Designed miniproteins, single chains, continued (5). Designs and how they scored, part 18

Each design is a single chain, and the fold is of that chain. pLDDT is the mean over its residues in the fold that is shown.

## One batch from the design tools (miniprotein)

Design m16595
Fold by ESMFold2-Fast:
Structure m16595 (fold): chain A 57 residues (1-57)
Amino acid sequence: SKIEEALSKLSERQKEGLKEAALLSGATRLAAIHDLQKHFGLSEEEAEELLEILAKE
């Protein structure tokens, strides 16, 4: 899936930053969603799912 492809392309540092953004509310989380959509071509739902995966780990 696009989510798995994006996860494989993200560095450890990028994953840490996204995990932090996933645990925050509001503008920081929304900015992370938009960055994932722009850089990986994810839908909003796919970007949110990726953030939830990282937040659980």
Scores: mean pLDDT 79

Design m16596
Fold by ESMFold2-Fast:
Structure m16596 (fold): chain A 106 residues (1-106)
Amino acid sequence: MEKEKIDEIIELLEQIKSVVPEDSPVAKAAEYGIEAFELYKNGGSVEKMIGLILAAMGEVLDAKDNPKEYEASELIYKAMVYVVIKKDYEKAKELVEKALEIAKEI
């Protein structure tokens, strides 16, 4: 079921938040991802989901001078695009799993 796969992605994003500094661009991108995916699951505002994707992109840009934070936040941003816009949940999960592996090294 699509909702089960999205729940797995949300759980992975919560794990990312637990292993990175709370004020990091990666933690902020993960929080925006969680909020966007909860809205997506519940048929919420597409405009708000797009706003959260743009906010996550801002965090990627803020991380540009830190290679691991940049890569992890960029993977989260891409996963948000794959869920909300492309509806490719398998690819989104793959991207968040890679982000978690990188986040554990931060």
Scores: mean pLDDT 86

Design m16597
Fold by ESMFold2-Fast:
Structure m16597 (fold): chain A 97 residues (1-97)
Amino acid sequence: GTVTEEQREQVNQAMRLLAQAIEKANATNPEVRPILEEASGHLAEAQAAADSGTQREEMVEHARLAAEYLEKLAEKASPEVQKLVEQAKRYLEEVAA
């Protein structure tokens, strides 16, 4: 289906927040990096699907998978990383709704 401009904005905001979370985790929480990298991979695929304008189903699936990886981080991440991850997850949940 058609990707909306709002969904593209939500994916872009999630990418910005996840990039910040990765930088913070590299300094304070290197043990959570593999899960953040998995989430980042799915989010990159969601962005590519969003940028196509016609891959709504693929965008939603990759956003959902990214959110699932971020959920696995919640108990393992430092409070600063957790706040960024929770904000990114909210944008991804809005894309998938």
Scores: mean pLDDT 84

Design m16598
Fold by ESMFold2-Fast:
Structure m16598 (fold): chain A 85 residues (1-85)
Amino acid sequence: VEELIEALRNKDYETARELIDQILAESKATKSPLEVKVTEAFVAEVRRLIDELEAGKDPNEVARKAEILFDIRDAFLLIIEVVEK
């Protein structure tokens, strides 16, 4: 989490893309279809933010939006864990 936010603030697009690919791979390793689906949506939104960053958007604004996306994903993962008892 922290590493991705730092990469976005530093305009380190390669590290940011590598980290989101790792997050997606970790979700697929869980074998939870709901977790994978939520993470795929999250990864798509973060890729859009990286594209905006490359287009010249403020890196602090992009990082702030990414932090919100992480919070939303964490909330969905918590719900999935409760449902998959």
Scores: mean pLDDT 80

Design m16599
Fold by ESMFold2-Fast:
Structure m16599 (fold): chain A 76 residues (1-76)
Amino acid sequence: MIDEAEREAVQGFLELGDVQLAQQVKQGLTDAKKIAEKTGEEGTKYAVQVAGDASRQLGDALERRRRAEEEARAAA
């Protein structure tokens, strides 16, 4: 469900310490849900795409953070 994806994405960015990005993701998903409610099937497809994009952005951010932590731990 889009509501679950929204909570997961917002929580993920908050855990990364980026409150501003978490708020932007929440707003984008909220707007996408409103479009889905208003326009039906096409709006629902759009909302799913926006949720997917938010998940990809979170995944990319987590991967970059993990790589930086591994590099720091290696004390290279």
Scores: mean pLDDT 71

Design m16600
Fold by ESMFold2-Fast:
Structure m16600 (fold): chain A 68 residues (1-68)
Amino acid sequence: AIESLEPLDETTFLVTMTDGTRVTLVLPRAAQVRLIELDPEDPNKLVVHYLDGREEVVALDGTVLAER
């Protein structure tokens, strides 16, 4: 599970897992990102909110799993 998200820049996040593992995540379309949060349905996934109002569900490796 994800314990914390630390923004390093507009495209790059340091993700700390509950087991102490740290992963650097690079997000697609980062210049259009408004907000990133944990998916309320799955704490191992992220929801990326874009400036145009679109949302994407993203795995920790940056893979887009669903678009809303």
Scores: mean pLDDT 69

Design m16601
Fold by ESMFold2-Fast:
Structure m16601 (fold): chain A 76 residues (1-76)
Amino acid sequence: MEKKELALSLAYEAAKTNSKEAIDRAVQALVDAGLTEEDVREAMKEAIEYFKDNPEAVKAIKELGERAIEALRARR
């Protein structure tokens, strides 16, 4: 799905930049796109598999996923 592709793209960017500001913007983009917690979890799992040999990238992806899920829960 297009939304899952967006989430994967944002996870990839977070992994590459490892920036607090980049993660915050990615969280907002995921929320604005109307993604579900399930969509976020699936995209994060795929991104983690891509970057499994890079611990810093994996950490950034996990942080993005956790913050996005928290933001989505706040909307409910």
Scores: mean pLDDT 78

Design m16602
Fold by ESMFold2-Fast:
Structure m16602 (fold): chain A 82 residues (1-82)
Amino acid sequence: GYEEVKELAKKAIEAIKNNDYEKAQEYLEKVREIVDEGRVTDEQAREVTLEALTEAAKIALEKGVQPEDAQAMLKKIEAIKA
């Protein structure tokens, strides 16, 4: 449920901190599966995902050297916030 989605989001953020974007994508895919199963609302999943992407973008920006995947995540966040 919601707690599981939050835990997966935390793991995704940790993977991004380690520059493991493949692992981060795996955790985000598991979040999508939980949403598809109806175990959380779309709103709850969106909130958790948005928080995770925002934190990931902050970390990427602070590193000064942004891999292509980090830039793609920043663009997605900007599109949502605009």
Scores: mean pLDDT 65

Design m16603
Fold by ESMFold2-Fast:
Structure m16603 (fold): chain A 140 residues (1-140)
Amino acid sequence: SLPTEPKIAPSATVAESAVIGPGATIQDGAIVGDGAIIGENASLARGVIVGEGAIVGRDVILQENVIVGRGAIVGESAVLGEGVIVGEGAIIGPGVYLGPNVIVKEGAIIPPNTVIPDGAIVDGNPAKIVGSLGLPPTKT
């Protein structure tokens, strides 16, 4: 089968050294940095920022205004809700779901198939909820 060309919106900014997989969709105002890799069939919504050297796996959905920091890795089939921030060098495992406004701190590692609720702040390896945007931390 012939690979489907990526669909890149006119006002998206994609660095020359970035690699965009077949079937990927990059919406208006999205920014893909130098050396970033966007996997096949990944969807980058409006205003998404993918930092330098970051890797977005196949079938990943980055909702509106998601920020993926420099060198961060988002595993296959992960879904990142609107306004999620993934810190520099953080690793999001495959199949992870992050609710809207989740903050993943730099270097944090989220295990595969983890579900993180809206507004949680997560850190560590393996990542734990260390705070939230208006919700009490879960007792460990």
Scores: mean pLDDT 86

Design m16604
Fold by ESMFold2-Fast:
Structure m16604 (fold): chain A 83 residues (1-83)
Amino acid sequence: KEKEKKELEKRKYEATLEGLVELLIELAEKNNRPELAKKLEENKYSEKILDVAREVLEELKYPEEVIEKVLKLIKETIEKLKE
């Protein structure tokens, strides 16, 4: 029962991470930065996704407060997937 619950939670966090990366890809494309969108897609399942997400948000000139909130959400999701 615990194993099935952990697998369901893992799938939920995988879907959350995918959704967050897809939103960042859409933001990069909307701001005419297709190279950033490609970098996000290439690193979607990589340990470097946090570094890439920070780079994208900084390049798109988002406030540091917004960057930190988004990165915290991504990091917490990744940490849950490693449990």
Scores: mean pLDDT 78

Design m16605
Fold by ESMFold2-Fast:
Structure m16605 (fold): chain A 81 residues (1-81)
Amino acid sequence: MPSAEEVEKEARETLEEAEKLLEEYKKGKLTLSAQQVLAIAIEVQEMRREAEKLGADKELIERLREVTRELVEIALQLERE
């Protein structure tokens, strides 16, 4: 079972990867399908839930929420093509 410190580290890594993907997508350097974006959103949301249960930093949880929201918006836009 991962420790609270390990979960927080994993949550930060997940956040950084998701933010990097969003930046690359916005700059037109990356093409994503709605399914791919939704899969990433689910992973970020699950990580947020785990971090929240273990009392992780509120700022980290808030940033994970923001990224999840943005990913869901992108997925919905892509599905409406």
Scores: mean pLDDT 82

Design m16606
Fold by ESMFold2-Fast:
Structure m16606 (fold): chain A 66 residues (1-66)
Amino acid sequence: GALQEKVLELAEKYFKEAGLPETVIRVALHELSKLSPEEMVEAAYKALSQFDKEVAEKFLEEVKKL
């Protein structure tokens, strides 16, 4: 749905800003696409937090605006 697509777009954007490799981003987005919007947000936040906690927080703030 539209919300799921928006969350995936935000996840990709912030994965790139956190400096994740393209191959890791591709796999992560594929796995996220199998989840509900709520589960996608939690999984993306956990993944982002492993690389850049500040970027993870920015991701959450943008998700709240959806």
Scores: mean pLDDT 85

Design m16607
Fold by ESMFold2-Fast:
Structure m16607 (fold): chain A 93 residues (1-93)
Amino acid sequence: SSKEKKAIEEIDKLTEEFLEKSKNASSEEKAELIKELARKVAETVKELFPDIDFTLDPSLVTLPEVINALRKAGLDKVAEHVGKLQEEIFDYL
């Protein structure tokens, strides 16, 4: 769908911005950037899919929780892209 495509594009953009900001970041700064990225991903998902009931608190949200919520909603392609983002973060650390 057009909303799924938009979500994927925004998630991929957030991933690129994270990788750019992380190039010269300390371990402590990287941890903070990861938390900010998870919050932005959750906010993007909530904005594009307002009819899906996400009980995610943006201050406490994690990427695995976003992936699980997307899969429960049948948004498997969006969940796959968040999963790829999570793997890139793990490989970068």
Scores: mean pLDDT 77

Design m16608
Fold by ESMFold2-Fast:
Structure m16608 (fold): chain A 75 residues (1-75)
Amino acid sequence: MTLEEFLKKLKEAKELVDKANASTDPQVKIDNYEKAAKIYEELAKEAERGRSPLFAEMFRIQAELYKKKAEEVKK
């Protein structure tokens, strides 16, 4: 993946998190957090391919965090 494509995906994940945080609708929060988590998981795989294991683990942690945030909203 190019640096431009990587940065675009990172921006998309951040925008999804911002939309989730700004929304008062539980369904919108859940949907956007889950979408952000999927993008972070994709970024983790790309970082691993790019020989950046530290960044890969960092993105996996972010993916897990937003999956937990979505579950928290479901309560």
Scores: mean pLDDT 82

Design m16609
Fold by ESMFold2-Fast:
Structure m16609 (fold): chain A 68 residues (1-68)
Amino acid sequence: MDEKEIKILEIIKNKPVTAEQLAKELGLSLDEVTEIIQKLIEKGYVKVDDNGQIVATEKGIEELEKLK
């Protein structure tokens, strides 16, 4: 994972968030955050819940723990 993917997963691991909240917390554009989220969804590391919030999957959490 690249540095931005890791930062996004670390935030999502602690709480469900929207793409807009991630963009604000990371100082990135909404478009850039959306691109990274789509890549993480394709990898199976995150998913979108029924409320439109982004949630880390078990696979995403396991990949983060391997980086420690």
Scores: mean pLDDT 81

Design m16610
Fold by ESMFold2-Fast:
Structure m16610 (fold): chain A 71 residues (1-71)
Amino acid sequence: SAFWSKEVAILRKDISEELADPSLSESEREQLKQFEKELNEAVESEDYDRVFDISVELGVLSLKRAVKKVT
């Protein structure tokens, strides 16, 4: 599906950009690497419900990190 190929590409880019942030804690880096692994496994099994769940979890992590930067 062209839709899922595009969404997966966006998620991979978002994870890569987050991993490039030198202010990442070790635990945040481990969580991002776990998301990358789970995303690859979900894509290989065509589990797009799991791809969606990973997208939501990544969004929550990104929001929590953004809040920490302003507090």
Scores: mean pLDDT 81

Design m16611
Fold by ESMFold2-Fast:
Structure m16611 (fold): chain A 75 residues (1-75)
Amino acid sequence: SQSRIEEAMREITERSGKAIVEAAEEGGEDAEEVRKRLEEGTPLQEVLDSLDEETKKRAQERIDEIGEEVARRLN
């Protein structure tokens, strides 16, 4: 169903955004600036690429886990 795919994509986007903000906060980066950029519609990849390599790696690992979880629920 198209509706289920759209819902899954929205969940991945929302949860990925939260994961990036949390990773930035844990890494001692400006989590409020990260959140603001995401709220303003900056692409997730552009925000992710602006982070320290260790923070980016943590965020990417969480994003990958989110994608795997959502993919399992679609099947």
Scores: mean pLDDT 84

Design m16612
Fold by ESMFold2-Fast:
Structure m16612 (fold): chain A 65 residues (1-65)
Amino acid sequence: VTKEVGASILIIGKAYEVGASIEKLSVGDGISVSISGSPEQVAKAIKAVEEVAKLFGLPVTKITT
């Protein structure tokens, strides 16, 4: 499994656990993600994205809400 696939699966799974929706996700030279949900759900999803980025050694390049 590539780093991109592993990071994508974890981001989607963690967002689902906190009740947020991922509208767009791109993982390449960094992580670019669009998240929707309540402010609390979005904040938790952003933290999850940052944790996954750290785990895979990828920068977070863009977050849109």
Scores: mean pLDDT 82

Design m16613
Fold by ESMFold2-Fast:
Structure m16613 (fold): chain A 57 residues (1-57)
Amino acid sequence: SMNEKALQLLEKAPPILSPDEIVRIGKEAGNEGLVVYGKTSGPVSRSELIDWIRSNL
């Protein structure tokens, strides 16, 4: 699924992700919700982003 693909990409991501990195992962995973999140967020921890995906997508 698009969510599982995003989670797999996040496994190798740095502990803190920039908005541009979040948008890139969202595009690569085909996950439009994550792309939108990345365009509106500041830097976010990998664990917080994983929790957000699980709760919102």
Scores: mean pLDDT 81

Design m16614
Fold by ESMFold2-Fast:
Structure m16614 (fold): chain A 64 residues (1-64)
Amino acid sequence: MMSPEEFVDRLVDEAIARVEAGEMTRREAFMWVARKLVDYAEENGLSLDELGSLLQRAADRLAE
């Protein structure tokens, strides 16, 4: 995963698959994605605004 958007999309797709399989709730899926995005932002030097945009993208996708 090289771009932030590609990373978010892959995390959300995995999270949705787990929700649909009954392995986690939508709340648990968002919390898991959010934690991964915070770690990714720290590792890649993303700004708070960039992290905020990625979190919003994840929330919108998980809301359907």
Scores: mean pLDDT 81

Design m16615
Fold by ESMFold2-Fast:
Order: C-alpha cells, then structure tokens, then sequence
Structure m16615 (fold): chain A 92 residues (1-92)
C-alpha cells in the first residue's frame, strides 16, 4: 500500500518534571500502539513542566488524518493518564 507521512504538533503539561528524552520515549511507545502507524518520529522541547513538539508517522494513505489524530489522542491519554493536562494535538 502507498504510505503517506502525517505530522502533528502537540503541547501538554505533565504533573512531574520529566526530561524531554523521557517524554519522547513515552510518546514513541504510545504512537507505536496506533494500528496502521509505522516508525513514528518524535521531537520534544521542554519548558518547566510544559512539553511541545511534533509527531511524524507514516500511515497507509487510505487512513484519514482525522482517524489518525483521534487514535493518537486516545493513545496519549492512555499512556499519560491523569498526569497529563492541557493536551493539544494538531495536524500540520
């Protein structure tokens, strides 16, 4: 199948002062649970307990941007639980 790259910007706050590398690892694990996404690439910037960056993933071209976005939101909410607040995720 033809693959199409999707890039999403994110921002959120975490209740613990995790490093950018720790957040990147957790985001990579979460994104990897989404069916139809392969080889997610994450960039993370940290400012205090606030994190922002991008999630870039290859997915089958038949999967809609909205479906991928909704599945990523669910995966991030499951991975971080109550420790995450003010999550935004936006297709670039």
Amino acid sequence: SQQRQRTFSFSFSHSLPLSADQISGLLTQAASTVPGISNPSITVSRSGNSYSGTITANADASLSDQDIQNQLLTALQQAFGDSMSNLTLRLL
Scores: mean pLDDT 86

Design m16616
Fold by ESMFold2-Fast:
Structure m16616 (fold): chain A 85 residues (1-85)
Amino acid sequence: GAAARRRRFHREVAATFLYMQAELMKDKKIKSSEETKKWIEEVIKNIPNLSDDEINKVVTELVKLGNEEKISAEDLRKVADAFEE
């Protein structure tokens, strides 16, 4: 239905932003902290249950962590892959 298509499109847009952020960071030797890795695992597990607003908050936080050099490009791609299912 329309709601399912809208939710899928929103996840695809989220994945695109995270892939773009990862591409900008690919040449940086940034490693995620253990705390960041644990949070990412919880996000990935909860993706099917996230609302559109919660997806926006997750993307905003991941982009912020990327800009602050607190997350690896690999971990950003891992979350992006999970949003694409």
Scores: mean pLDDT 81

Design m16617
Fold by ESMFold2-Fast:
Structure m16617 (fold): chain A 88 residues (1-88)
Amino acid sequence: SMERELRTEAAVKSVRGGMQIAKELEKQGKSKEGTQLLQDTVREALRYMSEDPEGAERVYEEARREAEKLSPESKKAVLEEAERAMAE
């Protein structure tokens, strides 16, 4: 439905926005804060999609794609949080 697609798009945009803020925080020497913000954003976006497995999978794939741009440690932290949210 159109409403479902709009929710998915909003969740995907939230993850992208969180990544942009995380990158800016990293430039300021606040990598830990940036990683935590992205973890929180991904968790909230996936919880928002809890009643839509297809939408949740699209958000998870966006988080996975964005995480590839991070350090190995930050990527692991973000993906582990995403997997926990998907399991809830």
Scores: mean pLDDT 84

Design m16618
Fold by ESMFold2-Fast:
Structure m16618 (fold): chain A 68 residues (1-68)
Amino acid sequence: HMTIEEKAEEIVRRTDEMLAAGRPVQEVADEFAKEFVELWKQAKTLEEKRAILRAGARVSERLDAASR
């Protein structure tokens, strides 16, 4: 069983792996957006929501860097 915080970190890790494997940035962005929406629906505490927002920012930075 994974916590919301662990799931958020897993999304960041998988984003790094997909980008390193040469996956198109748009495909990675679309997959992340879907997973982010599902995690947000499950979040109940401010700590969980903050973890999701921080992970989202980190993924966004990676996608932005990979598109240059």
Scores: mean pLDDT 83

Design m16619
Fold by ESMFold2-Fast:
Structure m16619 (fold): chain A 86 residues (1-86)
Amino acid sequence: MKEKLKEELLELFEKVKPILKELAEKSGDRTQAMEETGWEEYFERMKEQLRKAAETGGTEEELRKLIEDAKKLLEEEEKKKKEELE
């Protein structure tokens, strides 16, 4: 059960990654370290941290909440893109 939630969260993270990058760039909230190491490396490290958290400290409820939050971000971004294209 936890394993399926962990896999779903990691798959959603890959989809949310470009949205998080765009939001960070738009807000101007980026560090020198993120610019130097590159966004891909930064997000790969974050993905690895999520994987470890899911294995060592995350409850099933916490994983479900993260999945739901990620899905909301995807839905909001898709809705905004549709509005901008009209």
Scores: mean pLDDT 63

Design m16620
Fold by ESMFold2-Fast:
Structure m16620 (fold): chain A 83 residues (1-83)
Amino acid sequence: MDEFLELYLETARYISEAGRELRELGKEEEADKFRKEASEFLYQAVAEANKLPSREERLKLLREAKERIKEMGEKVIREAKEE
């Protein structure tokens, strides 16, 4: 459970940090959109993981969700910086 909780907290922290960076770049609308979409995705991923029969499958789903959220954030931040 600690590993699952750590993945969740790391992902939530990333969402907050990426959102803050977007706001610092003057992209308030993009920051709000990313934070909302990423948080909803994380919440849904946790709900789906809790339905899975094995710990290994639950951890895999959350790791995949974390990577997808990170990719979303990196893309939006990169686009904001290059504008």
Scores: mean pLDDT 84

Design m16621
Fold by ESMFold2-Fast:
Structure m16621 (fold): chain A 90 residues (1-90)
Amino acid sequence: SMLQFSPEVLARLREQLERFLDDYERHGWDVAPKNELITFLALAHVVLEHNPDAFSPELRARLLELIDEMEAYDPELFQELVEAQRVILS
């Protein structure tokens, strides 16, 4: 079965991810909580797998770019976090 999130949960996740992305865009990694961002990106990756229309096209594009950067930066850690989120959300 496909994992579906409530609109309220998706709205909160979207707002939090937009906040982290805005902080990252303005200040880079110097002020962004890197471990929190990586964890949220892993969660967003799993959410997008099951809810491809969960975010605006603009937010989705930004998330996918940053997901690609994190996967390239530390592919083992990122995959561990993605797999952990899949287990938690199953």
Scores: mean pLDDT 72

Design m16622
Fold by ESMFold2-Fast:
Structure m16622 (fold): chain A 96 residues (1-96)
Amino acid sequence: SEEKKRKEIEEEILKALLRMVAWILERSDRDGAIALMETVAKLLEKRGLTEEADALRQLIALVRAGQLTPAQKQALLSRLSPDLQRVAEAFLRAVS
């Protein structure tokens, strides 16, 4: 497809941004980490990554409610790319 190279460049930029997000999350308090993750979910939605945005929003909601089980964590993380899984793990450490 003619769009393949454009998608690859966009994916590389997103990957770099997600690495920076994980670094910021490791240095965030709970409220800051939640706000940053809500911003990431909005960015993913705006880029058409609706399924991954929905998975992050569900993760945030369960964390806010204090209702995240190990089974729910595993199920939600399995819906994310490896770079987003790294971001989600950094988030969970920040809110622990």
Scores: mean pLDDT 86

Design m16623
Fold by ESMFold2-Fast:
Structure m16623 (fold): chain A 68 residues (1-68)
Amino acid sequence: SIPSRKESLEQGIKFLEHYLATSSHLPEEVRAQIAALVAEARAALEAGDLDTAQAHLQEAWRLIQQAR
Protein backbone atom coordinates (compact mmCIF):
# COMPACT_ATOMS: atom_id res chain seq x y z
CA SER A 1 0.00 0.00 0.00
CA ILE A 2 1.11 3.56 -0.71
CA PRO A 3 1.40 5.58 2.55
CA SER A 4 -1.07 8.44 3.05
CA ARG A 5 0.21 11.98 2.33
CA LYS A 6 0.31 12.69 6.07
CA GLU A 7 2.31 9.47 6.74
CA SER A 8 4.74 10.33 3.89
CA LEU A 9 5.28 13.83 5.31
CA GLU A 10 5.84 12.46 8.85
CA GLN A 11 8.43 10.02 7.42
CA GLY A 12 10.12 12.90 5.58
CA ILE A 13 10.29 14.98 8.77
CA LYS A 14 11.77 12.05 10.74
CA PHE A 15 14.32 11.40 7.99
CA LEU A 16 15.49 15.03 8.01
CA GLU A 17 15.64 15.09 11.85
CA HIS A 18 17.87 11.98 11.70
CA TYR A 19 19.93 13.48 8.83
CA LEU A 20 20.61 16.65 10.87
CA ALA A 21 21.59 14.56 13.93
CA THR A 22 24.06 12.38 11.97
CA SER A 23 25.38 14.74 9.25
CA SER A 24 28.65 16.59 10.03
CA HIS A 25 29.36 18.15 6.61
CA LEU A 26 26.69 20.90 6.71
CA PRO A 27 27.72 24.46 7.68
CA GLU A 28 26.22 25.52 11.03
CA GLU A 29 24.05 28.29 9.49
CA VAL A 30 22.63 25.89 6.87
CA ARG A 31 22.00 23.27 9.60
CA ALA A 32 20.10 25.88 11.67
CA GLN A 33 17.98 26.92 8.65
CA ILE A 34 17.09 23.29 7.86
CA ALA A 35 16.27 22.63 11.55
CA ALA A 36 13.89 25.63 11.57
CA LEU A 37 12.18 24.44 8.35
CA VAL A 38 11.78 20.91 9.76
CA ALA A 39 10.25 22.34 12.97
CA GLU A 40 7.83 24.49 10.90
CA ALA A 41 6.94 21.44 8.76
CA ARG A 42 6.14 19.46 11.93
CA ALA A 43 3.96 22.29 13.29
CA ALA A 44 2.12 22.55 9.94
CA LEU A 45 1.59 18.76 9.86
CA GLU A 46 0.16 18.81 13.42
CA ALA A 47 -2.19 21.64 12.34
CA GLY A 48 -3.34 19.53 9.34
CA ASP A 49 -1.76 21.93 6.81
CA LEU A 50 -0.19 19.33 4.52
CA ASP A 51 0.63 21.81 1.71
CA THR A 52 2.63 24.05 4.07
CA ALA A 53 4.38 21.03 5.62
CA GLN A 54 5.36 19.79 2.13
CA ALA A 55 6.63 23.25 1.08
CA HIS A 56 8.89 23.50 4.16
CA LEU A 57 10.28 19.99 3.53
CA GLN A 58 10.96 20.84 -0.13
CA GLU A 59 12.86 24.00 0.94
CA ALA A 60 14.88 21.97 3.48
CA TRP A 61 15.87 19.50 0.72
CA ARG A 62 16.78 22.41 -1.60
CA LEU A 63 19.19 23.73 1.07
CA ILE A 64 20.77 20.26 1.49
CA GLN A 65 21.25 19.98 -2.31
CA GLN A 66 22.85 23.46 -2.48
CA ALA A 67 25.30 22.56 0.34
CA ARG A 68 26.76 19.65 -1.68
Scores: mean pLDDT 84

Design m16624
Fold by ESMFold2-Fast:
Formats: C-alpha cells, structure tokens, sequence
Structure m16624 (fold): chain A 81 residues (1-81)
C-alpha cells in the first residue's frame, strides 16, 4: 500500500516537473487508455479515471491531471506484470 502510494507520488511529481501542456496530458491519457484497453483493462473505474484526467487537463489543472495519470500509469505497470 505505502510503496504503491509512493510510486504514484513520484510519477506525479516527475510529470509536473516536465511542465507538460494540457494537450500533452490529454495525449498521454489517450495513449494510456489505449494501452490499458489492449491489456483488457476496461472497467468503469478505469474509464472514469481517464475521463477525469482528460477533464482536469482541459481545465488547465495540471497537478490534478498528473495525479490521476500517475494512478493510471501504476495500473498499467501492474497489468503488464
């Protein structure tokens, strides 16, 4: 639990430090959604998180978009393992 939370925080902070644009975050969310779908990860919670991340990015809320994307990236890593 703690290690998973730490990985999410580290990914979020790394993404924010890259100073991504809203368009880059939207593109990342779409790519992540395609990879998750290809692995069979297409549950309502995952779809809702993708929509939330895109919504935050469109609103210019880089920090919250990065947080949700970091959570989805950890899910993708878990699905690949």
Amino acid sequence: MEERRKRIIEKRNSLIEQKPTPDELIARAKALGEELRALGVDDPVTRAQLDIAIGYAKAGDIENAATVLAQLEVRLEEARA
Scores: mean pLDDT 82

Design m16625
Fold by ESMFold2-Fast:
Structure m16625 (fold): chain A 84 residues (1-84)
Amino acid sequence: KTLAEKLLELFDVLEEEGITDKSTGLANFDFYLLMGLYYASVLKDYKKAAEWFRNAADQAEKKGYTKVAEALRELADFLEEKSK
């Protein structure tokens, strides 16, 4: 799968869990998510992008968004593979 497909899967999970409408309540999560997107899409630094997405996943899990955490960890694993 492409990075675009993985990002679409993540956005589908975020929409399903209602986070896109509630993201302002997750200050650290929003920051880590944006940094991951920036490093992956603009800088093409997939290793650092994976680190940011793993931090976002940890914050999502702490807030009870288990499906979001799983999707972010899958995206991070995909990006780490691309960095090799």
Scores: mean pLDDT 76

Design m16626
Fold by ESMFold2-Fast:
Structure m16626 (fold): chain A 84 residues (1-84)
Amino acid sequence: MRWPVTPALERLMREVEAIGLGIRIGMEAAEEGLSPEEAGERAREEARRRGFSEEEVELAERTAEGTVRAFRRIEERKALLKKL
């Protein structure tokens, strides 16, 4: 028996995919030393290229920006600890 995929379930799966894409692009951008804004722009372009909706594109953009900011904070804290 196949459980019918509802539009709500399809939307949830797409949101999870958009978040995963944002995290991946954000991590790559952080490793390259890019800004949160540059990571967000890359995530937005990639999500649009993959046929995501505007809402999912925005979610990927925000997730990528947040990922870069989180990695920067971790690196700043590591640098501070090395000075102690």
Scores: mean pLDDT 80

Design m16627
Fold by ESMFold2-Fast:
Structure m16627 (fold): chain A 84 residues (1-84)
Amino acid sequence: MLSKEQILEAIGLALQAIGLILDAERLADADLAARAREEAERARRHAMEALRSDDPQEARRHLAEARRALDRADAALAEGRARE
């Protein structure tokens, strides 16, 4: 069973991902908006897979993937805002 810490981290990452999806909707650059949205959706999916996992090690892999996807979404959002 997942630790309380893993559950809270996964919930936090999923909420961050939702925030980035909403931020991507406001970008004027369509290509960067699509990239940010795709990476944020990937982060949300991995966070949810971590919550569904009964294996703490598998959950850790999903949490790591969620964090990497959030970093890529943030980078796309930053590039989009800098180009506006």
Scores: mean pLDDT 85

Design m16628
Fold by ESMFold2-Fast:
Structure m16628 (fold): chain A 94 residues (1-94)
Amino acid sequence: MSLELLDKIINDEVTREDIEEAYKNKDLVTAALGALALGDEEFLKKIEEEADPLDRALIRTAKAAYEDKGKEGLKDFAELRKEVLLNKKKVEEK
């Protein structure tokens, strides 16, 4: 789920429905990245209020990347997060 949504963010293909599904699955960081990509400030704020301190720090880092480099900064962050999740999966499948 998270990997598919991260790919959509990287390819500029994310939809509101994708973000709402991630939010329902409590993938708050990926939902926040999608909200940033769509410019949905109200949904982003709602996600930040529900996020734990670690997820909130990751969301804040993504916001900073977006402020620095726009959509390219957001895509860079999404690619980094995808790499981290793939490495975790490889360790669990060993």
Scores: mean pLDDT 78

Design m16629
Fold by ESMFold2-Fast:
Structure m16629 (fold): chain A 94 residues (1-94)
Amino acid sequence: MIKPLSEEEKKLLLEGLKRIRDAVENSQTKEEMVAEAERILDEILKKIKSEEGQILVTLLGMAVALVKRSNLTPEEAKEFLLRVIDIIEKEIEK
C-alpha cells in the first residue's frame, strides 16, 4: 500500500494545481506553459513527502514533458494540460 496524501499535502497540491491551471490559461506559447508548469511542480515536489503525492506530481510532470516534446499547438497543449489537471484534482478529492 502506498503512503496516502495528508490533508496538508492535499491543500498544497490543490493550490499548486490551481497555480498551474492559471499559468496554462494565461500563457500565449507552449514554451511559456511548460516553463511555468515545471517551476510550480518543482516547488510542490520539494514539499511533498507522501508516495501518493510524489506519484501524482510525477504524472503531471510527465504530461508537461510530453507537451514539451510534442508538435501540439498552444491551444491543443492548453486543452491537454487542463484535462490532466482536472483528472489529478478529482483523484486528490477522493
Scores: mean pLDDT 83

